# Designed miniproteins, single chains, continued (3): the designs that were tried, part 41

Each design is a single chain, and the fold is of that chain. pLDDT is the mean over its residues in the fold that is shown.

## One batch from the design tools (miniprotein)

Design m9404
Fold by ESMFold2-Fast:
Structure m9404 (fold): chain A 95 residues (1-95)
Amino acid sequence: SAEKEQLKEELLKRIEELLKDDPEFLEVEIAKWRAFLENLSLEELKELVEQWKEAEELAKKKLKPEEQQKLRNEGENDPKLRVTLSLAEFIRGAR
């Protein structure tokens, strides 16, 4: 599972970079993410990495309230989009 370890390291590195300005919060949060990622399959890790990349792009966009509500409504019937939206909120909240 060298590929699983590489994907886990990529995600953990992204989280470390995101939370680098709050070392105490980073220590707690990274431990939770390590535990979560350990239980994921290779395919789930690949999907999560792609969802994180999509979430970073979404977090950069200055969406109007109407556009944000439309995405939330679409996410109610799309579990993958819901995960991406949740990750984007996490990324925005950390900045």
Scores: mean pLDDT 81

Design m9405
Fold by ESMFold2-Fast:
Structure m9405 (fold): chain A 79 residues (1-79)
Amino acid sequence: VPQEVITQVAEELQQEFNLTPQQANTFVAAVVNRKSLLSTAERQSLAALLGVDVETVERMDLYFQDRLGVEDIKRAVGY
């Protein structure tokens, strides 16, 4: 995934989930190299680390993976 897309998604997470830059960057660093959603245990650990609800981490993970999936589709079709 291009760094520009990762930076854009981190900024989107800050706005959508009312996160600090540090919280958004910590989350992105944890998930950027993953190709699948976080496990329940990983969501609980990140929620504790970020100081947010587990449900918030689950929504962030879905948002991040959906956003990257759209970018992968665009590249596959030459956009």
Scores: mean pLDDT 74

Design m9406
Fold by ESMFold2-Fast:
Structure m9406 (fold): chain A 64 residues (1-64)
Amino acid sequence: SEDVVLAVAERELGRAIAEARRTGDLEGALQKLERALSSARKNGLEKVVEYVERLLAEVRAELA
């Protein structure tokens, strides 16, 4: 169950980040990732939390 949710999150968030890189809206991508992280934490989705935290670190590094 969680592995399916993780696969969907990887696909959808990956697309959102690729679009943000194309448009230069990485700050908007951070907002989406923070919402995804909050949702994953509330639902106890530890693998999704770990994945989103890695993406947040990557996007934050690109903005620095």
Scores: mean pLDDT 84

Design m9407
Fold by ESMFold2-Fast:
Structure m9407 (fold): chain A 90 residues (1-90)
Amino acid sequence: SARDRAIETLQRGIEIEEKSDSEEAKAGAQLLQQMKEAIEDPDITKEQLITIVETAIDLALGIEKNEPEYSEEYKEIAEELKEIKEELEK
């Protein structure tokens, strides 16, 4: 499902951030983890899910710009999240 793909995509972002010992990477991992937990909430609405995915796209694009070592991975994450958002908006 689109939800399962969103959870998997956020998990990949968490794993990338966990490879870094920086405070910025720790903060990024925490935000991604909070978004993942929000999507896993059984009471979440479709509209709330879309909003979280939009926020995750913005975060991924920000990390892509600021973390050159992982920019390609975050570009792929942002592109996948955009596809998930389009599927949810159908």
Scores: mean pLDDT 81

Design m9408
Fold by ESMFold2-Fast:
Structure m9408 (fold): chain A 92 residues (1-92)
Amino acid sequence: LKEDLEKAKGKVLVLTSGGRIAERVYEEVKDRKDVLFGSVLGGRPEIERFKKEGAKTAIVVHGPSDFELAAGRNAKRIAEELGLEVIEHVLE
């Protein structure tokens, strides 16, 4: 995550599966003005809004459960269709 944030230019969209993962990621990015924070469950309307706000890269962070893998893959697909560069992190 930190390495990807350092390599990205412009605003970065960080999408999480929620819960403890969202809390952990939020604490790392909350003071960064170059990060837009959202949910893998927000869908196309949320990702389109963040793209309009200047996001060029989406970082998808989720856990390894079947539900989280499916939700993360769906968010990645939507972000790629909208022309964002996508990086995926699976956390335990």
Scores: mean pLDDT 77

Design m9409
Fold by ESMFold2-Fast:
Structure m9409 (fold): chain A 85 residues (1-85)
Amino acid sequence: SMLEQQKKKLEEQIKKKPSVDLYIELAGIYVKLKDFKGAAYYIGKAIELSNGKLLPPLYVAYGVMMIKAGDKRKGMDYLLKGAQL
């Protein structure tokens, strides 16, 4: 599929030069593929790489993905962090 092709291209770009934007784009592809664990992983990488200067919507997105991936406690913690900003 086009999504699998886009995923592969983004993964190769990240291997060469990781960035917050590329991690967010890759997480979006994982969401479209309904791989919420993979999406959470890359949103988490974006949060780490940003040194905590991420916009509130990314904390909310991470929280939702963690809940969908089965980590309800961590998901709720991040939803709260995003809502407080």
Scores: mean pLDDT 84

Design m9410
Fold by ESMFold2-Fast:
Structure m9410 (fold): chain A 91 residues (1-91)
Amino acid sequence: SVEEIIENKDVEAAKKKLEELLSKLNEYGMLPSGYSSEDVFRLALFLLKEGELDFLKENAQKILDALEVHWIRRAVLHLPDDEEVIDFLVS
């Protein structure tokens, strides 16, 4: 589960799960059954905290497509005041 991956700090499992969820986005930005934009947000935030910026940049458009505006705003509030990180999330 997403919670177990984050609790175990399993970076490789987090990357794999995020890629799996993003690859299954339909043309309307809808996630597969049983998953929500919160799951994408939690995995992306975990990977960001672990320093996986290159992976997140490679998947940035799909992550933004999967996230509602309210999750993007929440991500900015939870991150340190780092201009590079903010630029990544809003560009």
Scores: mean pLDDT 68

Design m9411
Fold by ESMFold2-Fast:
Parts: structure tokens; C-alpha cells; sequence
Structure m9411 (fold): chain A 68 residues (1-68)
């Protein structure tokens, strides 16, 4: 993926997380799947800029927290 594609993904996932946080019963299965997909993307893009890596890790943690 390009850095621009990763940035767009981050923005989309942030919007999804904000929406799920507003829900009384979040879709935990989908949130777990998203967290796993983000881990796979990070593993496949080791040359990702550090700021994007940090944002991805923060999103993964938020997704895992909501999926708990």
C-alpha cells in the first residue's frame, strides 16, 4: 500500500471507531477482524512512516478495547 492509501484507511477506521463508540452494543466481531487486518497491513508495510505506524497501533488498540 502507498502512504496515501494507509492515511485514507486510518481516516476511515477512525470514523468507524467513533461511530461504534456511539453504539450501545458495538459489533465486536467486525472490530476484531478490523484490528487483525490492520496488524496484517503493518506487517506487510514495514517501511511505513513512524507517525503512520503510531496511528495504526493506536487504532488497533482502540479496536481491541471496543471489541472487549
Amino acid sequence: MTDEQIQALIDGIQDRIDWEESQPDPDRESLRLLAEQLRQIMASNPDMPDDLKQRMQELIQRLEQLAS
Scores: mean pLDDT 82

Design m9412
Fold by ESMFold2-Fast:
Structure m9412 (fold): chain A 94 residues (1-94)
Amino acid sequence: SMAAELRAARNELLRLMSEASAAKTREELIGVLERMLAVVERLARRVPALRPHADALRELLTRFKAGEVSVEEALAELARLMAGILRTIDAALA
């Protein structure tokens, strides 16, 4: 069901957020962000309200890969984006 898929993805995103916070290198954080983006992109195909969040996460990843943001700045922006993503998933589950 869509509800089961959304709950599973929500739990996966929370695990990935923990991995992002625990990342010791820039490369590890990039890998976590790419996996998070893949999850959100997959969900955006089913929940169109997630499309702006997927696009914002892709922009963060692009700027981070380009060296335009520090690890601290990337984690702070990721926390804000994840709050919006989780609120959108929770609204779709209501």
Scores: mean pLDDT 89

Design m9413
Fold by ESMFold2-Fast:
Structure m9413 (fold): chain A 75 residues (1-75)
Amino acid sequence: SALYERALEALKPLLFPEKYSLEEQLESIEELARIAAEAEARGDTATAEAIRTFLREVILPRAPEELHEPILRAL
C-alpha cells in the first residue's frame, strides 16, 4: 500500500541516524505521525500502533534530546 511504502521511506533517517541530520530525523518523525494518523482514520489500528510502538520502544530510548518532544507528541 502507499502508506506502507511511505512508512518504509520515513523510517530510513531513524534507522541510520549517523547518515541524516537532526532536521531530517525530525521530518521523519513528523511523517510517521501523519502515516499513523492516516492509518488510524482508515481503521488500520494495527499499523498505527506498530509505528507508535517503534517510536516509543526503539527510537525514543536512543534519540537525542531535541527529538524527545516530537516523538512524545507523535504517540
Scores: mean pLDDT 84

Design m9414
Fold by ESMFold2-Fast:
Structure m9414 (fold): chain A 61 residues (1-61)
Amino acid sequence: SEIKVGKANGMYYATVEVDGKEVTVLAPTEEQAIELARLVAENGEEGRIKATIESAKLLNL
């Protein structure tokens, strides 16, 4: 799947499509956002859950 990367307010966004749905992940760096989006692309719903937890940790939420 194609991963699309963007930046807003000092944060990075990466968007990937899985099962016809767009999933967007957030991270402090572009590289981390891409890694989380790849986790979603490779592992579907389980990857989305894991990426959400890791994103929260990286953003100190």
Scores: mean pLDDT 82

Design m9415
Fold by ESMFold2-Fast:
Structure m9415 (fold): chain A 66 residues (1-66)
Amino acid sequence: HPLDYIREVLKKLNEASKKTPEEQIKILNEVKEDLRARKAQATPEEQRLLDRVLKAIDSYIEYIKK
């Protein structure tokens, strides 16, 4: 289920927050690639949820870069 995967992504984001900024960005980019791969095989409903998560990760990466 896409929500179960989103919950796992949020756990990874929380763990990444304890790392250096460079390591956080690396982990977040790896998560983005995994999400894009999953989106390619997802239903339209799942794609909408994954797009929202991808946007949130992009915003967080920009926040870390500041």
Scores: mean pLDDT 77

Design m9416
Fold by ESMFold2-Fast:
Structure m9416 (fold): chain A 106 residues (1-106)
Amino acid sequence: SKEEAAKKAEEAARKAALEGKGGTAGAEAARGAGRGAMESSETGEQAAASGVSGSGGEAGALISGEDTEKAAEEAAKGARAAGYAAGEKGGEGAAKGAEEGGEKGK
């Protein structure tokens, strides 16, 4: 379901920021969530909304810097929003993108 996919994207982005100990890992995970959601979305509207949400999470995580808890919260919020906005198929892409982006950010 899109709720489960959005939750997986949220958890992946939060984990990436906490393990990466800063905003860079969280930002990469949120960016990955937005990109994965956009590539997997069935409509242009879903893709656009997901991209905006992912970019918001990326920016929030980066602004949080070395405040690891704040970076994790911002990245998770953006990744969840991207997954939810993308619908069922796009949400799965958001979850995968968040996990892959988080690994890249380490």
Scores: mean pLDDT 82

Design m9417
Fold by ESMFold2-Fast:
Structure m9417 (fold): chain A 88 residues (1-88)
Amino acid sequence: SSLERKVTSLYTATSILAVAHANPYASEEERKLAGRAVVELVRELMKLASADPELLKEYAELLKKVVEKNMTDEEIKAEALAILDEGL
């Protein structure tokens, strides 16, 4: 289903961000690259879930936090799972 694809894409996006932010040698450039990858994935999720503006708002807030704060991979994963649980 489209929902299953959204879930898979979110887990993929959070995994990419977790790897980038967990790496103590990651540059600002590498973290920004991970952020851009998440933006592309969120854009695809918007096409699949255009009817749910609340879910999209929560994805945008998570992305903003990851980019502006040095979040741990566990924090990113926890917030991503919370968004999914509210969207189901």
Scores: mean pLDDT 58

Design m9418
Fold by ESMFold2-Fast:
Structure m9418 (fold): chain A 65 residues (1-65)
Amino acid sequence: DELKEKLVALGVPEEKAEEIAKAVEEGDIQKASELIFEALGAGEISVEQAIEAGKLAYEAIKKKQ
């Protein structure tokens, strides 16, 4: 999955990246956003990584329709 690979490359933990990619695959942008904020709140990613992850998720869902 292209989105999962990009999120892992960005520094998102693989398990979390997979969950985010699945939410985007299902068209659930709210779930994807919740997962990103959860990772940020847990200190797993930085604010800059969270912004970029959100951008990647939005672009992926837009491409998928």
Scores: mean pLDDT 80

Design m9419
Fold by ESMFold2-Fast:
Structure m9419 (fold): chain A 118 residues (1-118)
Amino acid sequence: QIKVSDEALSKFIELAKSIPEELLEYLQKVYEMRVPPAFSHTLPEKFQEKIREFAEKIIAILKQEPELSVFVPALQKKLEEERYVGLGWMLLELNKLKDNPEKLKKELPGIIEKGATM
């Protein structure tokens, strides 16, 4: 099992709690549709900027974690390709677990991997 440090866990909880409610409500609606409204850009520019901001913060945390840094290249590629729906899904899953540190620690590697590959 991939190990998540208590420092990284704390940073992910803080990150998850700081995600704007407006963004979370929008992403939940997009996820419930299962199909993006447009295949190239599915998000308003303001939400793309916020997803980029939070994804960059996630990448910064992962770079400091020996067992999690393996996900960094895939996440950076998603940002470079402007592929935000999978990154947004990752933010929704982190937010759902923000009040359950033990479950977040266990599920975090899978959430990051799926977010990087969607």
Scores: mean pLDDT 80

Design m9420
Fold by ESMFold2-Fast:
Parts: sequence; C-alpha cells; structure tokens
Structure m9420 (fold): chain A 82 residues (1-82)
Amino acid sequence: RLEEIVEELSKLPPEEAAAVLGLMADPSLLPAVRAAAASLSDPEDRARVERILAAAEELLARYGPLSEEEAKEVHKRLRELY
C-alpha cells in the first residue's frame, strides 16, 4: 500500500509529489487548493495545480487518507528515491 503510493508519487516532479503527499495527509485542504487554482490568472499554473489535485483525489480514492506516521514514511521513501 505505502510502496504503491511511493511508486505513483515518484512519477511526478518532486514539488508536485510533495504537494500531493500533503493533500493525502490533510484532505481538508482540497477545497481551499481547488479555490486557489480557480483564482490563478496563468493557465499553465492552473493546469499544474489541477494535475496535483487530480493525482491527490485519485490516490485518496484508491488508498485513502494518510496518517501523520504514514505521510512521514512515504516522504522518507521518496527522498531515498529522489
């Protein structure tokens, strides 16, 4: 389960992987991030945030939210992979 999440996040750029991991650890942030994305004037920046949201929602649907301990473990494994 955590190994699968690490594998999926490793496919993203490091900054996007970190953002997705943060949203998986605190899904209550999703509405605020979505609202922020809608307010961005640059379509490219909006597309990047929408990609982050889509990845977070997909992984949350498949694996559920992460506990603080689970998020810390995934973060450590991602840093080892770079």
Scores: mean pLDDT 77

Design m9421
Fold by ESMFold2-Fast:
Structure m9421 (fold): chain A 108 residues (1-108)
Amino acid sequence: SAEELEARVREAVDRIREAAKKIGELTPSFKEEIDKAVDRLVEAAERGDPEGFEQAVKELREIMRKAIAEATKKDPKKGIEVYKYGQEALRAADEALEALRELNEIRS
């Protein structure tokens, strides 16, 4: 149902926000870039825009790659933590994107 898909998008977005918050705490130099990418991702989800959402996820993925590399250079254990939260965020993003596409088909 549309309500179940909307709930799935909201839950997935909340998971992305939580993971992104942890990454920002572990990599303060990337916090502003991560926050802006998450804001764009949330805005696309609220608009019901799967293409805009996918674009924001690609931007977030690139920021996370840089954050992981920097964290790993300073502390390999910290790099592993950033990587784990990054993977959680990307899994949640895939779930949200699938639900957004299904919602778009139902509304079309």
Scores: mean pLDDT 88

Design m9422
Fold by ESMFold2-Fast:
Structure m9422 (fold): chain A 83 residues (1-83)
Amino acid sequence: MLEEVKAKAEKFVAEVEKKAKEAGDEFMAKEAEALAKLAILLASLSEEERAALGERLEKAVAPIKDEKEQLEKITELIDEALA
Protein backbone atom coordinates (compact mmCIF):
# COMPACT_ATOMS: atom_id res chain seq x y z
CA MET A 1 0.00 0.00 0.00
CA LEU A 2 2.62 2.60 1.01
CA GLU A 3 4.79 1.75 -2.04
CA GLU A 4 1.76 2.11 -4.37
CA VAL A 5 0.77 5.46 -2.80
CA LYS A 6 4.38 6.67 -3.03
CA ALA A 7 4.63 5.63 -6.71
CA LYS A 8 1.31 7.34 -7.56
CA ALA A 9 2.31 10.46 -5.63
CA GLU A 10 5.71 10.63 -7.41
CA LYS A 11 4.03 10.26 -10.84
CA PHE A 12 1.44 12.92 -9.95
CA VAL A 13 4.12 15.36 -8.71
CA ALA A 14 6.26 14.78 -11.83
CA GLU A 15 3.27 15.42 -14.13
CA VAL A 16 2.19 18.59 -12.26
CA GLU A 17 5.80 19.86 -12.05
CA LYS A 18 6.14 19.38 -15.82
CA LYS A 19 2.89 21.33 -16.44
CA ALA A 20 3.84 24.02 -13.91
CA LYS A 21 7.30 24.41 -15.49
CA GLU A 22 5.71 24.86 -18.93
CA ALA A 23 3.35 27.47 -17.44
CA GLY A 24 6.11 29.07 -15.34
CA ASP A 25 4.20 28.54 -12.08
CA GLU A 26 6.62 27.43 -9.33
CA PHE A 27 3.90 27.67 -6.66
CA MET A 28 1.82 24.94 -8.34
CA ALA A 29 4.87 22.65 -8.37
CA LYS A 30 5.46 23.18 -4.62
CA GLU A 31 1.76 22.59 -3.89
CA ALA A 32 1.87 19.28 -5.81
CA GLU A 33 4.98 18.23 -3.83
CA ALA A 34 3.20 18.98 -0.53
CA LEU A 35 0.12 17.00 -1.63
CA ALA A 36 2.29 14.02 -2.63
CA LYS A 37 4.04 14.03 0.78
CA LEU A 38 0.65 14.29 2.51
CA ALA A 39 -0.66 11.28 0.52
CA ILE A 40 2.37 9.20 1.59
CA LEU A 41 1.93 10.26 5.23
CA LEU A 42 -1.83 9.52 5.27
CA ALA A 43 -1.23 6.02 3.85
CA SER A 44 1.08 5.26 6.83
CA LEU A 45 -1.29 6.57 9.55
CA SER A 46 -4.28 5.06 11.38
CA GLU A 47 -7.73 6.67 11.06
CA GLU A 48 -7.32 8.32 14.50
CA GLU A 49 -3.85 9.64 13.58
CA ARG A 50 -5.20 11.03 10.29
CA ALA A 51 -7.95 12.90 12.18
CA ALA A 52 -5.40 14.30 14.66
CA LEU A 53 -3.11 15.43 11.81
CA GLY A 54 -6.04 17.11 10.06
CA GLU A 55 -6.92 19.09 13.20
CA ARG A 56 -3.26 20.04 13.74
CA LEU A 57 -2.90 21.29 10.14
CA GLU A 58 -6.16 23.28 10.38
CA LYS A 59 -5.11 24.96 13.65
CA ALA A 60 -1.63 25.74 12.30
CA VAL A 61 -2.90 27.45 9.10
CA ALA A 62 -5.96 29.22 10.62
CA PRO A 63 -3.97 32.31 11.82
CA ILE A 64 -1.98 32.50 8.53
CA LYS A 65 -3.56 34.65 5.79
CA ASP A 66 -0.88 34.23 3.07
CA GLU A 67 -1.36 31.11 0.90
CA LYS A 68 2.40 30.70 0.32
CA GLU A 69 3.08 30.86 4.09
CA GLN A 70 0.24 28.38 4.71
CA LEU A 71 1.84 25.95 2.22
CA GLU A 72 5.24 26.33 3.91
CA LYS A 73 3.68 25.59 7.33
CA ILE A 74 1.80 22.54 5.99
CA THR A 75 5.02 21.20 4.41
CA GLU A 76 6.92 21.73 7.70
CA LEU A 77 4.33 19.76 9.71
CA ILE A 78 4.22 16.95 7.12
CA ASP A 79 8.04 16.70 7.14
CA GLU A 80 8.02 16.56 10.97
CA ALA A 81 5.42 13.75 10.91
CA LEU A 82 7.45 11.79 8.31
CA ALA A 83 10.72 12.14 10.30
Scores: mean pLDDT 68

Design m9423
Fold by ESMFold2-Fast:
Structure m9423 (fold): chain A 105 residues (1-105)
Amino acid sequence: SLKEAVKLALRQFLANVQRLYDLYKPTLTPEEQAALEKALAEIQRLVDNAMKEAETKSPEEILKLVRELVDKALEIFEKYAPPFLVDQVKRIAEEVLREVERLAA
């Protein structure tokens, strides 16, 4: 179903962002690591909330919910992450949006 596919896409989004953090973690300062770990925890909560809300939403509302989640996640990363990591997270976010839009078409 669309809801199941969207939940999978959101879990993959979070997993891809976590893998990106793990890849670059050795190059980051302890302060950057601490800030990004807080950011990842906040994004995890956003994803969990979005998956719960998706249970009662129409396809159009689910698309809006995913776009809002992606925007908030990018806002969080822009506050805590170096610009090169923000750019990579933007690419991951664009992939998730394309997949969800494809599933809703």
Scores: mean pLDDT 82

Design m9424
Fold by ESMFold2-Fast:
Structure m9424 (fold): chain A 55 residues (1-55)
Amino acid sequence: SELERIQKEIAAGRFSDELLARIARLPAEHYPALRRAIESSSLSEEQKARLLALL
């Protein structure tokens, strides 16, 4: 699923404008799972804040 692909990219520490666009297209029911994935990732605080702002 798209959610699983996004979660894997977040877990791998990958950040891109394409990832932001893909997250913006996901339905809101996936937001709790995305928040958990973002918070537990190795992404920078700035990158996490940018992703969380979409949810």
Scores: mean pLDDT 84

Design m9425
Fold by ESMFold2-Fast:
Structure m9425 (fold): chain A 80 residues (1-80)
Amino acid sequence: SMAQERGREILERLREIYRRIIEYLRSQGKLEEAALVEKHMEELEAFLQEQIENNPEGLASVAPELEKQLEEAEKWLEEL
């Protein structure tokens, strides 16, 4: 469905944001912080995958706000 596709797009964007944060933390020698962020990413990924499968319309209802937050995070990461 279109709602599931939108959810998958949000998940992929979130994965890229977290990947860049983890990479940055590792580059700064903050290995413990990187590991915590990685754990949070895994938990959030599992949650979003469940929502995409079982509640795609509910996820779609909050998607505009999530997409706005992702855009703001992506802009912030461009300055790192």
Scores: mean pLDDT 86

Design m9426
Fold by ESMFold2-Fast:
Structure m9426 (fold): chain A 65 residues (1-65)
Amino acid sequence: SAVQRLVAEHELARLLAEARAAGLPEATIDRYERQMRAAIAAEDWATLGRLARELRELIAEYRKR
């Protein structure tokens, strides 16, 4: 669905901004962005959900530093 892709891309942009604000390395952010964009293109919502959870956990860890 085009609507599901638009919502996913909007949430990805927000999550990437949070990752940068938390101080994650750009190489790590670029890797997650590529993998999550590939999942969105494939409409692989299970993989997108897993990657989003991993990235949120990593953001939380960096915010404690």
Scores: mean pLDDT 87

Design m9427
Fold by ESMFold2-Fast:
Structure m9427 (fold): chain A 88 residues (1-88)
Amino acid sequence: MEELEELKKKAREALKELAKAINEGKDYSEEKEKFIKALSELVSYLSETDGEEARKEAEELLKELEKLTEGNKEGEAFVKELRKILGL
């Protein structure tokens, strides 16, 4: 439970950093990679218990990223790309 909460926190923090970089119009390559890594670690952890829960958590994080980058076409395109990569 504590490990799961830490993984969720890392994913959310990486998400916020990524959203900020996208909204600032800077190169967000490092933030993107950090978020993908954190998301992958969280999904892998959850997939050991319930693959459907892993998918749901990933979808919730992507929806939050979409909200934080609302009005930014780059953010919308990136969320779409991630959904395709994750099979969502």
Scores: mean pLDDT 78

Design m9428
Fold by ESMFold2-Fast:
Structure m9428 (fold): chain A 80 residues (1-80)
Amino acid sequence: SSLRDQAIELLLEGARALSQGDYETAIEHFSRAVELARTLGPDSPLLRAGLQLLAQAYEENGDLEKAKAVLDEVEALGLR
């Protein structure tokens, strides 16, 4: 599978974990998806999606400082 396909699969698995209330597993999957998406470049739609989902997972887990840092990165990408 391509890096893009692997990132998409991780986003789907993370979303499933998030829907089940397994925020730690969601954070792990979204973090891995973001790492893969970074190799595709800063303008990748998958990077934006991964960062937004990672921020949501951090918020749900109570990691508000980490959520803010991820949201600040999304704003810096110009993808509001």
Scores: mean pLDDT 86

Design m9429
Fold by ESMFold2-Fast:
Structure m9429 (fold): chain A 70 residues (1-70)
Amino acid sequence: MLDPSLSPEEQLEAVIEQFEKLLDQGVDPSEVLKTGVDQILNNKSLTDEQKQELIDRFEAEAQRLIAERQ
């Protein structure tokens, strides 16, 4: 779960760090991506605009990390 006391930028960094850790553990990339998106969508401290911006940025970084590992 994302820490709601963190700024949107810090929350994005936390989601990316968790994504990398789960990829390192051998979790399926599509499941890890879905988990990260779900965490952002379910964060009550973020506005809809902030959620959309963070999801777009997370998906771009996640795609790059997945490509580097394939």
Scores: mean pLDDT 77

Design m9430
Fold by ESMFold2-Fast:
Structure m9430 (fold): chain A 87 residues (1-87)
Amino acid sequence: LSEKVSRAVGYAIRALGAILDGDGEEVKKSIQDLIDLGKEFAEQGDFDTARDIGNIAKLLAKQALEAGLISEEEYQKFIDEVDQIES
């Protein structure tokens, strides 16, 4: 549990830092790393953790979109990937 939280927090902090710095490449990479982590937990049958990570990724993607760091198309792609985890 602790090491899972540490990985998720690490990617989330990287994404937030990239948003504050205006680094669109780092924000996209960090959000994608977080989504990929959610997919890993879903593959392991840990759907509750995968859902929580997906919700964090959606929030970060929305903030990146509002900051102008990703396009609406890139945002929708992240949302679609997270929704696939939740199924």
Scores: mean pLDDT 84

Design m9431
Fold by ESMFold2-Fast:
Structure m9431 (fold): chain A 108 residues (1-108)
Amino acid sequence: SVADLRARLLALLATLSPEEQVALGRMYAALHDWMEENELSPEQERELVAAADRATVAGLEAGLSAEEVLRAVQEAVLAKAREIEARTGKKLDLDALRARFDALIAEV
């Protein structure tokens, strides 16, 4: 369930360094800002956050570095954004989403 996924995410976040926690916090903030700018519905926002949560949990459980986790989240979120665009016909600024993640990855 989504609740089980969030519980797993919170438990994993507690094991991270302060620097890694900040990096992931900035990633979620950047994703939220992008979703607001692209006027996504609450349902679409939940789909994108769930994709980010799944990629974050999978990467952390696999022992990936912060950079590798951010790259995995970028790929998962871009794939979900393209899926939403294809399903709804709504044009999303995918280049801005990629650029936001590239900037975050450059800082770790």
Scores: mean pLDDT 88

Design m9432
Fold by ESMFold2-Fast:
Structure m9432 (fold): chain A 84 residues (1-84)
Amino acid sequence: SREEIEAAVREAERELGVELDEETREYVVDLLMELSKKYPVLQRPGPLRFLAREAVAWLKANGLDLSGLEAMLETAAEAISRLF
């Protein structure tokens, strides 16, 4: 659900010491929701939390720039779907 995805993103923010603005968080949540429709493995808590953490870590490393985030997340989601 959207609530589960938002919770996973907020938990990743807390763990990595990053605070995303509301628009950036909503964008990440929307991307993860679309990916969870394409890759059903992301409906499981473990894979979802892992990908949410990857998203926040990528944003932290790239100065919160959204450029390339969607492509990175799709690549990671495909990799996760082959492992789980």
Scores: mean pLDDT 82

Design m9433
Fold by ESMFold2-Fast:
Structure m9433 (fold): chain A 78 residues (1-78)
Amino acid sequence: NELLERISKITKGKEESEELLEELLKALSDATPADIPVLRMLAEYSPELVVRLAALKALLRLEPSDELRAQLATLEAQ
């Protein structure tokens, strides 16, 4: 999956930071509804907090829901 490969390259060798989150958000800005299953997997199972945050923000853009908004707020509070 090209999206997963792009995310892996962006995160490889980098510390979790605001700059990394911004880079991930830019990479996910072109995500489409076809990417929703991959984004859900990343939001739930990614070991990197910034990847989970970026995936949740992308999911909220594609399918806004109170549940996803609550999940994002919980992660941002960490």
Scores: mean pLDDT 77

Design m9434
Fold by ESMFold2-Fast:
Order: sequence, then C-alpha cells, then structure tokens
Structure m9434 (fold): chain A 58 residues (1-58)
Amino acid sequence: GEELKKKTIEEIRKIGKEGGLPEELINGAIYSIENTPVTEEGRENAIKSAKEAAEEYK
C-alpha cells in the first residue's frame, strides 16, 4: 500500500545519498517507485538494486 511505497522511497533516497549517487539517478529511481505498484518483493528488489548501484559508484 501507500505505507510500503513511502518506506521504499525513503530507504532508496537514504541508500542513494549515503552511496554518493547523483541526485538525478536517485530522483529517477524514486519516480519509478511512485508510478509502480509496490509489492514486498518489489520493495526488496528496488532496495537491492539501489545498494548495488551505490556500491558500483564508490
């Protein structure tokens, strides 16, 4: 629901900023989450992808 979507956006924003991702990439990821139904599996995959992107950017 909306609560999962908000938590997912907040977590991705945190991971991206802490990982040094450009604001444009962070905003793009958030935009995708806002415009896609969020499932628990989708949330886990989005967070995993954000962490992998942050690690690659270091």
Scores: mean pLDDT 74

Design m9435
Fold by ESMFold2-Fast:
Structure m9435 (fold): chain A 79 residues (1-79)
Amino acid sequence: MSLEEQAKELLERVENLEISPREALERIETLLSQPYVSKETLEYLKRALEILEKLGLFSSEEERQRLEELKKTIDEKLA
């Protein structure tokens, strides 16, 4: 499965509430650590983070801080 397909599947799982916020953040971190992450992959991951933030499903300050750091990483890669 391509990185883009993995990111799209992750976004769908987040939208359908089929994945915990902690597991979603872990998967986003793993995908972002890969070399040559495409713009499409980054856009799917950014949308997943925006949904997680909007839904307020985080149970801890650490999870919220991880989300903010991942958003910054994606924005830097898209610039």
Scores: mean pLDDT 79

Design m9436
Fold by ESMFold2-Fast:
Structure m9436 (fold): chain A 95 residues (1-95)
Amino acid sequence: MAEITDAKAVVKGDRVIFTVKVKNLGEDGDYTVELLDENGNVVASASVRLKKGEEKDVTVTAPREAAPPGKYTARVYDANGDKVLSEAEVEVVEE
C-alpha cells in the first residue's frame, strides 16, 4: 500500500512541475504516479521505487499547454499499473 501525503504544482517557464509525496506502507516495490485532468486524461506520469516505510517526493513534469491552470488528480498505482492505491487533488495556479 502506498499513500499520497502531499501534492503540489509549480509553474516554471513552459513547464508545470508536480511534486507528489508518496509514503509506502507496504513492501518494497515499484509504483506509478499519474496526473489526470478533470476529464480523466493522463497529462503526466512517473515511476518510483519505494522501500517499506519510505516517503519520497516524486517529481512529474508536463508542458504548460498540457497542464493549464485548474484542478488535477494525482494517482498512485501498484507495480502492475492496474490498481489505484491513493489519490489526491492538486491545483495548478498561474503565478
Scores: mean pLDDT 82

Design m9437
Fold by ESMFold2-Fast:
Structure m9437 (fold): chain A 100 residues (1-100)
Amino acid sequence: SDEEREELLKILEEVIEELERMAEETKNPQLKAKIEEIIREAREVKERIEKEKLSFEQTYNLLKRIFHKLLQAAEDFKDEKFLKKVLEIIKKASAKIQEV
């Protein structure tokens, strides 16, 4: 539904804002570049959801792809602080999605 899509878009926007803070706080330029890449992809996903009026299932599948990319980045960089923040973002977002 439109309301369910709007709630998922709010969750995605909150994820993007957290990623922007993480990019500003990191002292690792390679990790910063990777976070900024994921932010660009997340913004493109947000625009697509809004323009194409994607279903809840389509929107949720796109959010899961962003979560997968974050987990992969955490594994690739072996940064424990980054991994902890990624897990917290996914946990909070997943809890909110369950309420939609």
Scores: mean pLDDT 85

